# Ledger of designs, part 39: designed miniproteins, single chains, continued (2)

Each design is a single chain, and the fold is of that chain. pLDDT is the mean over its residues in the fold that is shown.

## One batch from the design tools (miniprotein)

Design m5328
Fold by ESMFold2-Fast:
Structure m5328 (fold): chain A 75 residues (1-75)
Amino acid sequence: SMEELLERYRELLRRIVELQRQGLQALADGDEARFAEVTREIQRLIDELFKVKSQIPQEEAERVEREVREEALAE
């Protein structure tokens, strides 16, 4: 359903944001191996994100992207 696709899209975006935070922490810690692992996981999630995005109207995708960005900036 469209509702399930939109929720999956939101979950993927939130997970990418969390992994980006983990990547920054790995850099701060000097943990190059963890940074590489996080970067690879982000790339896999981006590939999945674009597959889901192709099934969603552009307006709805942009709304979810804005909501997740606003949530991330508030933290």
Scores: mean pLDDT 89

Design m5329
Fold by ESMFold2-Fast:
Structure m5329 (fold): chain A 80 residues (1-80)
Amino acid sequence: MDAELAERARALLPLLASPDPEVVIEATHELVRLIGQIRDRDVALELADAGLAEARRNPDDITSGVAEVAMASVRAAVRS
């Protein structure tokens, strides 16, 4: 159900700002999967926007860039 998917996605959002690149990559993959399954476009867009904001807080430009591209891609897919 969307509520369960959204709850799981919200729990992963802070991990995008992790100093551990492995944690960020794993959280990014799971977030793309979870957000892509949410049927409510407003909720999916909110989570994609929140993920993009958290990715931008990451001090590692390379890890941040990977997460940002993934979050921007899922945001664009939701808006299509």
Scores: mean pLDDT 82

Design m5330
Fold by ESMFold2-Fast:
Structure m5330 (fold): chain A 87 residues (1-87)
Amino acid sequence: MYVKKAIEYAEKALEYALEAMRYASEGDREKAREYLERADEYIEEAQRYLAEARASGTASQKDILEAEITLGVALIARGVAKTIVDK
C-alpha cells in the first residue's frame, strides 16, 4: 500500500530529523549531520510513495493528508536541525 509506506517513511523522517535537532543542540555536529542525512533519505522515500499513492487513485484523502502533514512536519524539523548544524 503506497500511502501506508508514505506515512511510514514520513514518520521515520520526522524521527531522524528530531534526533538530528537533539544532537545539534548538544553540540554533536557529526551525529547531527549523520541523522540529517538519514532524514533526507527517508524524506525522499516518503515523497516517492506519496506520489505513487496519489497516482494510484486508491488511497483515501485522510491517509494522503496524514502523510502530507507528517512529511511537512519532518521537513520543518529537518530545516531547523540544518540551520543549527550549519552554524
Scores: mean pLDDT 86

Design m5331
Fold by ESMFold2-Fast:
Structure m5331 (fold): chain A 80 residues (1-80)
Amino acid sequence: SSEVPELIAQLSSPDAATRLAAVAGLAELIDEANREEIIRALGEALLDPSPAVRSMARTLLGLIGGEEARRAIEEAEARA
């Protein structure tokens, strides 16, 4: 949806609360068409400077599940 690009842009906000809301919003909007884009964005949020943002992204990727979400977690852990 048109909201997905806006939420991805909000992941770059200087405000950690805005980034947290964006992570949650992306997970709520996930569908078959935007799945790869959202998982990629949540994977980048695993490297966020805020522990709260990283924790929420990890939890939501776990709830989303599947090979793509698992791979995003593994790739982020390899970069940390």
Scores: mean pLDDT 86

Design m5332
Fold by ESMFold2-Fast:
Structure m5332 (fold): chain A 58 residues (1-58)
Amino acid sequence: SMEENEKLEKVKKFLDERRDIALEIARRQGKTPEEIARLEKQLDVAEKSILEEYKKKL
């Protein structure tokens, strides 16, 4: 349904925004490209897990 799609999209946007903010903070703190890549991978794993669990409930 549209409601299910809206809920899923909202969660995706929330997770994407959190990821972008964390990466921006890391860049402003002078983290190296390697450190930023590691952080991005960690955030991706966490976000994927959250999103997959949420999808199962829709």
Scores: mean pLDDT 83

Design m5333
Fold by ESMFold2-Fast:
Structure m5333 (fold): chain A 79 residues (1-79)
Amino acid sequence: MKKIPNQELVDRIAAEEHSPVARALLAQLEAALASDDPNAIDRATELAAQLIYYAKTGKLPEDVNSLETKLAILEFASE
């Protein structure tokens, strides 16, 4: 099974978060991890970042690759 950063936190969010947005992000994340695409891990990592940010803020990040978003996710993952 492919591993992504913050997998334990993602699994916890999957159990607790039931919003349509979070469920859609989880479905895309699972599809990415099941893919044979060489970029599957990068795609899954971005989807996990969006999911964590959404679970903590209730909003999608404007830019998942921004320094501000990356720092927020690192902080959330450390809790």
Scores: mean pLDDT 75

Design m5334
Fold by ESMFold2-Fast:
Parts: C-alpha cells; sequence; structure tokens
Structure m5334 (fold): chain A 78 residues (1-78)
C-alpha cells in the first residue's frame, strides 16, 4: 500500500515537472518571451499581454493541481 502510494505520487510529480518544462520551452521558443515573465504573470506581478500568455498561465496553475488531485484520489482508494 505505502509503496504503491509513493509510486503514484512520484508519477504525478514527474508528469508535473515534464509539463512545466514543456510550457517553459514553448514560452521561450514559440512566444519568444522570458521564463521570468511567465513566473511574474503566475504571481500576479505582471498581467499577460496576449491571449496565448494568459492561457498558458491558467493551464500552468490548473494542470498540476489536477494531477495531484487524481494522485490523491488513487491513494485514498488503496
Amino acid sequence: AREEAERILEEAERRSEEFLREVLDYYRNVLHQSPQKLVQQLLGIVEPETEEERKLAEEMREYPRRLYEEARRRIEEL
């Protein structure tokens, strides 16, 4: 049970990290913006300038949250 719970959490964390890396790569190479700007937008220090930037900031908040929520549900069912 405990070993299975640890694997579920590790998988969620790995997928979250992979997603964040992909978003940062997209932000730099497709939108031609600095990763620092994305972090500032997530913290509410700077407002997104484009629709694409706003969507990325929202998805960056929501996707990891859903991954950890699903992992927690799976652990609770063990």
Scores: mean pLDDT 73

Design m5335
Fold by ESMFold2-Fast:
Structure m5335 (fold): chain A 62 residues (1-62)
Amino acid sequence: KEEEGRAAAEEVRARLARGEVPPAVTGEVGEVAREIGEILREIGDRIDEALKTGDFSLMALP
Protein backbone atom coordinates (compact mmCIF):
# COMPACT_ATOMS: atom_id res chain seq x y z
CA LYS A 1 0.00 0.00 0.00
CA GLU A 2 2.94 2.35 0.70
CA GLU A 3 4.28 1.36 -2.73
CA GLU A 4 1.05 2.60 -4.33
CA GLY A 5 1.29 5.94 -2.51
CA ARG A 6 4.89 6.39 -3.67
CA ALA A 7 3.91 5.65 -7.29
CA ALA A 8 1.11 8.23 -7.09
CA ALA A 9 3.50 10.86 -5.70
CA GLU A 10 6.01 10.22 -8.50
CA GLU A 11 3.23 10.51 -11.10
CA VAL A 12 2.21 13.91 -9.65
CA ARG A 13 5.85 15.09 -9.86
CA ALA A 14 6.06 13.95 -13.50
CA ARG A 15 2.85 15.78 -14.38
CA LEU A 16 4.07 18.97 -12.66
CA ALA A 17 7.31 18.79 -14.67
CA ARG A 18 5.24 18.61 -17.88
CA GLY A 19 2.84 21.34 -16.72
CA GLU A 20 -0.21 19.05 -16.86
CA VAL A 21 -1.65 19.82 -13.41
CA PRO A 22 -5.34 20.91 -13.65
CA PRO A 23 -5.67 24.62 -12.72
CA ALA A 24 -8.77 24.05 -10.56
CA VAL A 25 -7.01 21.57 -8.26
CA THR A 26 -3.94 23.81 -8.07
CA GLY A 27 -6.13 26.81 -7.21
CA GLU A 28 -7.83 25.00 -4.33
CA VAL A 29 -4.48 23.94 -2.85
CA GLY A 30 -3.20 27.50 -3.31
CA GLU A 31 -6.15 28.93 -1.35
CA VAL A 32 -5.49 26.60 1.60
CA ALA A 33 -1.77 27.49 1.58
CA ARG A 34 -2.66 31.21 1.57
CA GLU A 35 -4.97 30.82 4.59
CA ILE A 36 -2.22 29.02 6.53
CA GLY A 37 0.19 31.80 5.56
CA GLU A 38 -2.14 34.45 6.99
CA ILE A 39 -2.40 32.59 10.32
CA LEU A 40 1.41 32.44 10.53
CA ARG A 41 1.60 36.17 9.78
CA GLU A 42 -0.81 36.94 12.65
CA ILE A 43 1.45 34.96 15.00
CA GLY A 44 4.42 36.98 13.75
CA ASP A 45 2.56 40.23 14.41
CA ARG A 46 1.86 39.10 18.00
CA ILE A 47 5.57 38.41 18.53
CA ASP A 48 6.53 41.82 17.09
CA GLU A 49 4.03 43.53 19.42
CA ALA A 50 5.49 41.72 22.46
CA LEU A 51 8.99 42.82 21.44
CA LYS A 52 7.91 46.46 20.99
CA THR A 53 6.04 46.69 24.31
CA GLY A 54 8.40 44.42 26.28
CA ASP A 55 5.33 42.42 27.36
CA PHE A 56 6.35 38.83 26.77
CA SER A 57 3.11 37.50 28.33
CA LEU A 58 1.78 37.41 24.74
CA MET A 59 4.39 34.70 24.05
CA ALA A 60 3.98 32.91 27.39
CA LEU A 61 2.45 29.50 28.02
CA PRO A 62 -1.36 29.41 28.32
Scores: mean pLDDT 60

Design m5336
Fold by ESMFold2-Fast:
Structure m5336 (fold): chain A 84 residues (1-84)
Amino acid sequence: MKTVLVLGAAGRRGAEEARRLAEEGHRVVAADRSPEALERLARELEGLAPVTPVQYDPNDLESHGRLLEAIRREGVEEAVDARP
């Protein structure tokens, strides 16, 4: 079991990747601009694997710092960039 970061997790491709990783038993750190979409994704995957939502906006320096802290705290081993 690995901990994987998905950037753009609330988008169609990101949500598909996050679901696949969760079904394979990996922990998912889901990063996106929309906290509401991240909440829906986390609820959807709740029975499969742990999902950690992280709100991330590249135009917000504090948001960038929170993402880096989450990567360090969760022990992210791999990353998938599913952003458009």
Scores: mean pLDDT 80

Design m5337
Fold by ESMFold2-Fast:
Structure m5337 (fold): chain A 102 residues (1-102)
Amino acid sequence: SALLEELRRLVAEAEAETDPEVKRGLLNEALGLVYRILVEAARRGYLPEEERKELIELVERGARIAREIGDDQLAELLEKIRRALEARELPDDGLLRAMLAR
């Protein structure tokens, strides 16, 4: 998936970045891509297993960066997304709306 490739690039760039404000911007851009992936999966009625596993990895990495920069709200949001994906569920409308508020 082109969206997953771009998400991986943004997360890797955020991990390599030293400026907390730049990290935050990259994580918010990454969250927008996560939202697009989840909306597309919801429209299709499924998320392929390979994409689900990769998305879990990337969301977990994003949550670690969010904690490092002190964005506890973003870290909690990403952890809720990770837990939903691990339960083989798509995030509910409330969680998707919280992603859009960033």
Scores: mean pLDDT 85

Design m5338
Fold by ESMFold2-Fast:
Structure m5338 (fold): chain A 100 residues (1-100)
Amino acid sequence: SSRDKLKELVEDLRQLIEEIKKHNPEVAEKLEKLLRETEKRLEEAKSTSEMIEILKELREELRRLAEELKEKDPYTAEMLELVVDLIDKLIAYLEKEEKK
C-alpha cells in the first residue's frame, strides 16, 4: 500500500512536470532530474521513516523553487505548490501507517 501510494505520487508528479514543461521547459528539466534522484532514494529506503525524510527533503526543495519563481513565473510557482500539497498528503498517509 505505501509503495503503491509512492508510485501514484511519482506518476502524478510526472504529469505535473509535463504540464510545467509546456510553460517553463528549463524548470521542468530540473524537476525531472530531482524526481529521478528522489525515486532512486525511495527505492533504496529501508523504512517508512526514511521514505518520510526523503519526501520532506523533496518538499523543502520544491518550496524553495516555488518561492524563487513566485515573481518571474507565478504559474509554475502555483503548480509547484500543488506538488507540495500532494507530498504533504502522502507524508500524512505514511505517518499514519507507521503509527499502526
Scores: mean pLDDT 82

Design m5339
Fold by ESMFold2-Fast:
Structure m5339 (fold): chain A 63 residues (1-63)
Amino acid sequence: SSEKQRKIASYYSAAGISEAGETAAELVKERNPERAEEAERSKEISREVKRYSEEKMKELLEE
């Protein structure tokens, strides 16, 4: 259904954005060590969002 396709696309996008967020946080830690604590916290959140999004996408694809 179009609804199922829309949900899968949404989770796929969220996972991709989260992956980019982790990369951005790593760059911030390298270039601005004074912001390392903020970047690490952001990275942890991105990692959790990615995991959740990937799990939900797999569930929908296996239906």
Scores: mean pLDDT 83

Design m5340
Fold by ESMFold2-Fast:
Structure m5340 (fold): chain A 59 residues (1-59)
Amino acid sequence: AEAEALAQRIKDAVLENLKLLGTEGPVKIKLRFPTAPVTEDGQPLAPVVEAEVEAEFHH
């Protein structure tokens, strides 16, 4: 939930900045999330998110 919310905010921020750059072509954004790490006792640590953004721009 928290990682998904963070991903959505990142995606929205990127799209808003792209509007300022005047992109005219289609934009495809992909995000990846790693599996949350766990302690030796099997308890999950706080949510961890690693985002990789890949965008294609056309005139």
Scores: mean pLDDT 58

Design m5341
Fold by ESMFold2-Fast:
Structure m5341 (fold): chain A 96 residues (1-96)
Amino acid sequence: SMEEEKRVEEVIRKLEKEVLKEAEPLVEKALAGDEEAERELKRLTAAGILAAKEVYEKNLSYEEALEIYRRKLEELKDPEAFEKAEAELRAIAEAG
């Protein structure tokens, strides 16, 4: 369990680094009021959190986590899918 927890933490840290790397060029634009950059930054963040949740629930490898993250990024291009994801994220935040 402790060794499994450490592996999960390592996978999540690697995933966070990838998300932050992709988010970095969008952060300055979003802070300056670029609405497209703000939407994209929220999409990256949501996809990252949802992928991290699956890593915790399924004890996934980094490669599997990246595949889920990429899949979620594509899925969340749909506004309806994004709204459902935001509702899920709010439920996760309220439960924790």
Scores: mean pLDDT 84

Design m5342
Fold by ESMFold2-Fast:
Structure m5342 (fold): chain A 63 residues (1-63)
Amino acid sequence: DRLLQIKRAVQALINGNYEEASRYARQTGTPLGEQASRYAEQGNVSEALEHLSQEGQQLNSQQ
């Protein structure tokens, strides 16, 4: 479930677990998730959250 991976990535970012956040973001298998994983690896929480938020909104709109 891609929404579950997005929620896990967001929670890991909030907790400062950037490696874990990057891993969950990559597990979404989407371009936005891939970009979010790169920002998370860099510790760029703001950009990572923005990309994860966009991915989550897109998935909710399609379902």
Scores: mean pLDDT 79

Design m5343
Fold by ESMFold2-Fast:
Structure m5343 (fold): chain A 71 residues (1-71)
Amino acid sequence: SMEAQRLAEEGDAAYAAGRPEEAARLYEEAASLETDPVSRRRFLGRAALAYRRAGRPERAREFLRQAESLA
């Protein structure tokens, strides 16, 4: 969806600005609004990477498992 894509773009901007926790939340929200499994998996993977950068490895692992379940 266009809304999910916009949230993902905001996530990219937050990540580039050094705000990985905010980026992770934006990617998570994008994934929740996305119905296409391929796009949803990509957003969940980005959320996992961002949570790892934010120092939240347990959260990162949860989102990585969700992304893998859509493979």
Scores: mean pLDDT 87

Design m5344
Fold by ESMFold2-Fast:
Structure m5344 (fold): chain A 61 residues (1-61)
Amino acid sequence: MTLVDLTRAILELVEKGEAELVVDDSIKTFEEAQIKGLELSEERGKPIGVVNKKALEEVKK
């Protein structure tokens, strides 16, 4: 699974109201995005999906 694939899945969850979107341009890989998303989800007590701007632009094409 690529960072773009993960970003698409996160956007679908956000659209359904099941997750909050956080943009973090320091994230470069799928694994970094997953780790950061889990950390923020634990911290805030709700599902958080982390993406970068590059992956968002790729999903919108």
Scores: mean pLDDT 81

Design m5345
Fold by ESMFold2-Fast:
Formats: sequence, structure tokens, C-alpha cells
Structure m5345 (fold): chain A 62 residues (1-62)
Amino acid sequence: MEEHLLHVPEELEPLLLRELREAGIEARRVAPGVIRVVTRNREELLRAVAAALRAIGDWLDA
């Protein structure tokens, strides 16, 4: 089990949380611009990375 703290622009937070939730990843906002992500295995880590990339893509296209 791995815990990751992601520092992101506050504007990206809603998109990132949505994509992580849809990917079945445990994620929570712990502070403005800081999201805590928990991955239990390599597959969850890869899904979290993919979700983050989708959120960034959506944010850049906005």
C-alpha cells in the first residue's frame, strides 16, 4: 500500500478527483491544491497515473 500526495493547481482538483473516483482509486482533498491518493498495488498505481493524465488533458483543453 502506497500513499501519494499530489500538488496540483486548485482548478485541476475537481477534474482529477472525478477521474480518480471513476478509476476506482481512493483519493481525497487534504488541503487546497493537495490531493491524497492511496494505491494498493501496481494496477491501481497505473490506473491513478492514467486518470491524472486524463484530468490534465481535460484541464488543458478547457
Scores: mean pLDDT 82

Design m5346
Fold by ESMFold2-Fast:
Structure m5346 (fold): chain A 92 residues (1-92)
Amino acid sequence: ALEKLEQAIKSLENALKALEEGDLGLAMRGVEEAGRLAVEALNQLGKYDEAKKVEELAKKAIEALRRGDAEEAKRYVEEMKKLVEETKKEAE
């Protein structure tokens, strides 16, 4: 579970870099990968509420990216990263 949370954090960092570079397609793939990894890891840790929140944030980020709203997408990606990092720290 911890290794998947670490991979999710890395995918979110890659998504943020893609947003900075204007690659919305790469950012979307990073968010989808991070969301999948984080939800799977959080469910394995019994953190179902956090898993649901990550899934909702990922959906909102993807919807913002589909609209071309990089600034709104960035806010959701940063919220996902913070939640995943806080959960990883608690699980250590």
Scores: mean pLDDT 84

Design m5347
Fold by ESMFold2-Fast:
Structure m5347 (fold): chain A 91 residues (1-91)
Amino acid sequence: MEELFLQAMELAQQANEALRAGDWEAAVKAAQELARVGIEAAKRGMTSLARMVADTLRKLAEEAEKQGAHEAAARIREAAERVYRAVDEAE
């Protein structure tokens, strides 16, 4: 439990730092890894953590969109939707 939570927080921080630096490829990579953690959390019944990850990904996509990174925002939004679907499938 704690390990997945810490990994999610670290990946969220990496994605935010990449967005602040304008490194949209690094932001998308971190977001995709974060989505993988969220999907794993959902499969383990950790739906609160998975939902937190999906919400974080949605917020990251909104920030990317505000910066004009439309393609990166779309890819991060798709990652968020995959996590939300995993939560729905687990419930």
Scores: mean pLDDT 86

Design m5348
Fold by ESMFold2-Fast:
Structure m5348 (fold): chain A 72 residues (1-72)
Amino acid sequence: LSPEEQAQQLSQLTSHLIDHLTEKKDIKGLQELLKQLEEAKKEAQERGDTVLTQTLEQQIEKVKKALEELEK
């Protein structure tokens, strides 16, 4: 898969999972996902995969926003 195709697929799957966990108010699940995404971003940066890194940053921000909403 090209970096763009891989990033697109990751974005779709991750967005669905974030929405699902947010609806269930699964704070632990969101925190676990955040850790996995941050680790994946680090690996993507080490490989020089700029497209995937940016996509992972967007998903990380979505998870952080969901966690912030759930603390209200």
Scores: mean pLDDT 80

Design m5349
Fold by ESMFold2-Fast:
Order: C-alpha cells, then sequence, then structure tokens
Structure m5349 (fold): chain A 95 residues (1-95)
C-alpha cells in the first residue's frame, strides 16, 4: 500500500501531512486518512504530542474517525501527557 511504501522510505511526519492533504484534494479520502494517521503516529513516537494534536486539528477536513484513532493512541500515553494533549487540543480549537 501507499502507507507501507511511505513507512519504508522513512517519511517525516510533515511529509506525511502534506501527502495526506494532496490525497484528500484528489478525492482519495481513505488513503488520505491512513497517511494522516501515520503522521500522527510518528509525532507521538517522537514524543511530539503537541504536534500530533496540531496535526489532528489542521487535519484532512472534518473526519471524526481521526478523533477515535487519536483517542486510542492517547491510551498509550501517561495520564499527564494525555491531559496536556487534551488541554492543547481545546486551546488550539478556540484560537
Amino acid sequence: SLVERLKKRGATPEELLDRAVELYKQGKIGEAERVFNLAIEKYIEEGKVTQAMAAAILGVGNILEYEQELKRKIDSLTPEEAEKLRAEFEKNRKA
């Protein structure tokens, strides 16, 4: 799949976000979602939870499925990291 190829290339989270946006513009919504979720996973793996939340906000349109997947990923964080991520999501949503 495209996601597997991007993983093998060692694409950065930023490159994955750009690719997801382009796929969304092309009407390839399912592919865009998968690539976008890979970007969020990479931000979380790098300990950049604020950037992961910013990516989720700026996202690939109003796709509620990202929120569900991000919540599942948050379950792997410490309670303090999860609370900070939530606070930053609410702050950025209002800004």
Scores: mean pLDDT 64

Design m5350
Fold by ESMFold2-Fast:
Structure m5350 (fold): chain A 85 residues (1-85)
Amino acid sequence: QRDQLIQQARQLQLQLLQTIDEAVEAINNGDVEKAEKLLEEAKRLKQQLLETMRQAGFPESDLAALEKVYNSMIADIEKLIEKAK
C-alpha cells in the first residue's frame, strides 16, 4: 500500500509541475483565462499530492516544507496573472 501511495505521489508531483509550466506558458501567450484555470488545477493537485504523501507516512515537517515550496510557485503565478489583467 505505501509503495502504491508513493507512486501516486510521484505522478501527482509530475502533473503539478506540468500544470505550473502550462500556466506560465498561458500567461506568456496572453491567455489569462487559461492561466487562471490552470492555477486552480495546480492548487487542487497540490492538495492531492500533500494528502497522498501524508497517507504514505511522510513526516509533517517534510510536508510543510514541500507545501511552502509549491505555495511560493503558485503565489508567483498569481502575481503574473494579476499583472497581465
Scores: mean pLDDT 87

Design m5351
Fold by ESMFold2-Fast:
Structure m5351 (fold): chain A 76 residues (1-76)
Amino acid sequence: SAKLDAATAYLQSLGFDRESARELAERMLALAPDASVAEIKAAVDEAVERLQQEGLPLTKENLARALEEVIAERFP
């Protein structure tokens, strides 16, 4: 899907390999299926900012948790 491909490409731009980026993108779209590409990118940016503020490394595990929290707040 165009949304999945765009979300995957955005996550790859943050340094994730294609497989990890795809898994994160699929998880986000499962949690927020009606979100636009712009809203998905904004959620990623907020999750990354939260990890930076917490002093946590940008790992798949840390980003997955932060994305789940951000998506729950943005798409209740």
Scores: mean pLDDT 87

Design m5352
Fold by ESMFold2-Fast:
Structure m5352 (fold): chain A 100 residues (1-100)
Amino acid sequence: SAMEELRRRLREAVERLREAARRGDLEEAGRSAVEIYRLGLRALDMGDKELAEESIRALEEAEELIREAGRRAGKPLEGEIEEGVVALGLGVLRVLLRKQ
């Protein structure tokens, strides 16, 4: 089903984010967080509140992991900026979930 495919993609994006953070790959970590955010928006569009909440929790983890990736890449300021962008996306998803 479409929902099973989105849940699989969310799990893959989270794993990619964790691996990128461990390696200090800030670009891949940022890309993975954007994918998680887009999956959260799609979950809300489909009315899947459970998947939207899972995406929100994944973005909460992404804030910390992106900061760590920035530090390991030798770009701690860029990591903090990317963390801030994730926090904004997280805020958007939380507001949209409450309006449903």
Scores: mean pLDDT 84

Design m5353
Fold by ESMFold2-Fast:
Structure m5353 (fold): chain A 78 residues (1-78)
Amino acid sequence: MKITPEEFEREVLRALAVMLSAIAKKMAENPNLTPEQKELYKKAAEEFDRAVDLIDAGAPLSEVQRELEKGLELLKKA
């Protein structure tokens, strides 16, 4: 049985969100970063964790993508 393209995309986005959340949390603990940078990484991790929750709740991919984009923009500012 092959999964659908949408199911595959959902699994890929979930794996990506989990990985990005873990990276952001690790960066938030880096003693060489400013308090402002650490706060941006913490907020990014929260957005990625929310994306995982949305996927697990069966939310539309458009809503999941919006949360991932919010997290990525916070990472770019850090």
Scores: mean pLDDT 83

Design m5354
Fold by ESMFold2-Fast:
Structure m5354 (fold): chain A 94 residues (1-94)
Amino acid sequence: DRLHSLLVKIIESIDSVSEEELKKAKKSVKDALEVIISVIEKEFDKNANNLTEEEKKEEIRSFLITLFEEALELGLLTEEDFRLGVKLVDELLS
């Protein structure tokens, strides 16, 4: 799965991710996406006391969709991987 492999590689490059979070991310694409979303939320919580919960969700969604679009254009993802990624982001941020 190209989407899952991409997400795991991104997670492996993040020093703040625990060994347990990395193990979770390796189980499924949804688990990997939950780990990435959690990392981004923690970063917003450190820096943005003035963002609403809705604004945080929109920022996370935009970031991840842009990442998926770039990966699709570079041939790192298929169109099916892109659609799955968007669907799972929308489900997790609902």
Scores: mean pLDDT 82

Design m5355
Fold by ESMFold2-Fast:
Structure m5355 (fold): chain A 69 residues (1-69)
Amino acid sequence: MANDAQVKKLGDAIRTAVEKGQYEGAEQLVRFLVETAGKEKAIAALQEAKSRANEEAAKVIDELIKKLE
């Protein structure tokens, strides 16, 4: 089970990957986050990551959230 600290760390890793333009890596990390924490916690972690991202990365993270519904 992923605890809240692991979920946050993974969200930060996704944000960093998106900011570096590593979109395939970011999508793999999103899949791992969903597998480990479930869709609801994954969406919450991505929302947190989006709030801390630069403007361009926030748009990409928003698209990743929309794919999760």
Scores: mean pLDDT 81

Design m5356
Fold by ESMFold2-Fast:
Structure m5356 (fold): chain A 89 residues (1-89)
Amino acid sequence: MEEIRREYKEKILEHLRRAIEALEQGDKEKAIEHLEEARETALEMYRLTGDPTGLLLAELLDEIIELVEQGRLEEARTSLESLLSYLSE
């Protein structure tokens, strides 16, 4: 279980990094794509491990996706950078 949790966290981090790169380029569609991939990965982590971190991450990612859809790209990027920092430790 712990190894699976770590593997899924690494996958989430990769998707978050790609989303940040897309936001830096102003590519909203690509950013949303990577954020949705991160969200699905977080939900699958929860389903496989029961770790509530997966649900929390999915909810936070939903909020960030809304920010991107609203054109609030700097707020979305700031939230993603904070989340990435927290998860990377």
Scores: mean pLDDT 83

Design m5357
Fold by ESMFold2-Fast:
Structure m5357 (fold): chain A 118 residues (1-118)
Amino acid sequence: SANQEALIEVLRELKRVAEEILAASTDPSVRRLLEDLIAQIDRIIAKLEAGETPSAQELLATAGLAAAVARLSPREHAERILALMERLLELARKMGAPEATLARLEALVAAVRAHLEA
C-alpha cells in the first residue's frame, strides 16, 4: 500500500541518519544503541517488503531506540530524528494503530522535542 511504501521510506531515512551518527561515534554504548536501531529498522523493512505488517511492539521499539539516539546526538541529528519520528507517528495513525500505541509514540516524540528545547 502507499502507507507501507511511505513507512519503508521513513525507515530508510532514519537508518541513513543512524549510520551517519555511527560513523562519527566512538562511544561504545552509543555505537551499540545505533547498531540496535539499524538492526531493528532492517527487520521491519524486510517484513514490509515481504508484505507483512509490523507489530505495535516493533514500531514502539524502533521509536524508543530513535528517541534514545536523538537524546545522545548533536542538535542537527536530533532534529532530523524528531522529524522522522513525527512522520512515523503520522503513518502509524493513517495505518490504524491502536490509540494506546499512538499515545506511546506521541510521548516518545514529546520527549525528543523537550530534549531539543532544553
Scores: mean pLDDT 89

Design m5358
Fold by ESMFold2-Fast:
Structure m5358 (fold): chain A 73 residues (1-73)
Amino acid sequence: QIEQLKQEADSLRQKADEYQKLRDWWLNRALSALEGGDSRGAQSAFSLAQEYSNKRKQLTDKYQELENKANNL
């Protein structure tokens, strides 16, 4: 049971890392748009980066909860 919770937490960590990479990609795109004077394009890219950041946070909160359950068993 403890090993299962740890494996689930590890799986969520991997997904959170994938969302972090997507966030960074959109942030770089937003910065490039700002440098090119495209403020509206930058805002759209920042919005997408924030969305992936929020998804990463949800997964991070979830795997921390699973790790805490494993440690309390």
Scores: mean pLDDT 82

Design m5359
Fold by ESMFold2-Fast:
Structure m5359 (fold): chain A 70 residues (1-70)
Amino acid sequence: SMEEEQAERLKEQILALPREKLEQVLVLSMGDTPIEVRKQHLARVGVEDAESYSDEAIERGLKEAREEFL
């Protein structure tokens, strides 16, 4: 699905970030931070299309990035 494709792309984009920014993204993803704030943070650290992704894709991509990195 489009959501699955967006989630996979997001995961790859997160894992390609510089280590410091990657760690910031993963730490923020483990809290009760609103989805809109997470999208804005992703855009600021270099995931340019993050605000266009679905909420489901953001949740899944962040979860899969955490599972692969940690």
Scores: mean pLDDT 84

Design m5360
Fold by ESMFold2-Fast:
Structure m5360 (fold): chain A 94 residues (1-94)
Amino acid sequence: SLQLTQRLEARPDGTVVSTMTASQPLPSDARVVFVLRSPDSGETFVFTEAATSTTATHSRHLSGERRVEAQRYVLDASGAEVARSPVQSITLTP
């Protein structure tokens, strides 16, 4: 079955990098939806990419956020969810 592994990394400059790896090739015409939530600021970032590989990386500079949560969803050509990653949480140092 399709499994998503996700890693979330904070860098000293306040940049957050999220990397996803799929256990097998994504379905044809699949979309990867990346969601980054910041409960401290109330900000939510949502990005949709056409899936052409088993790996996706997203980078975002955050300011003033103490904690972020990242999650990815894979949608098929009909828009149905076929896989989701675990929620990754990271605490940022001020």
Scores: mean pLDDT 76

Design m5361
Fold by ESMFold2-Fast:
Structure m5361 (fold): chain A 70 residues (1-70)
Amino acid sequence: MDEYVEKFRELAEKAVASDPETAKKLLKEAGRYAAEAIKLGATEEVREAAERTGSKEAIDMVDAGEAMYK
């Protein structure tokens, strides 16, 4: 669980620092880790990680995952 949250944070931070094409690729990968973390009940931790990156795209990705697993 925590491993998925940490991997999401790492990829989202790299995406923010990357060019748009690389950022899109990294965010797609980050979204997969966010989905796994949310499935395991770590929605709050993933949301907190996304907020810390300051990336709207990362936050939107967590919101989408949360909506799927209401």
Scores: mean pLDDT 76

Design m5362
Fold by ESMFold2-Fast:
Structure m5362 (fold): chain A 87 residues (1-87)
Amino acid sequence: MELKEYVDKAFEYIGQAVDLLQQAQQSSLDEGLKLVEQALEYVDKAIEYAYKAYELNKGTGGILLGMALTARNQALILRDQLRKQKA
């Protein structure tokens, strides 16, 4: 029961983060920066639940951690790019 809940939550938060990052790319610089910060909050939650899943099942959790960390890296790159464009 717990493993499925952690997997479902991690996947949901990864999906929310990815959606926000896609919206940020299509938004104004100020709106895009706000959306990227929200995406980073969802990424942090995704990493926490993915890690909890990893403790119960290394295979499933490892895949989720990889997905969450990839989303985090994309968010950080986009945040840096948007900040430089706003200057």
Scores: mean pLDDT 86

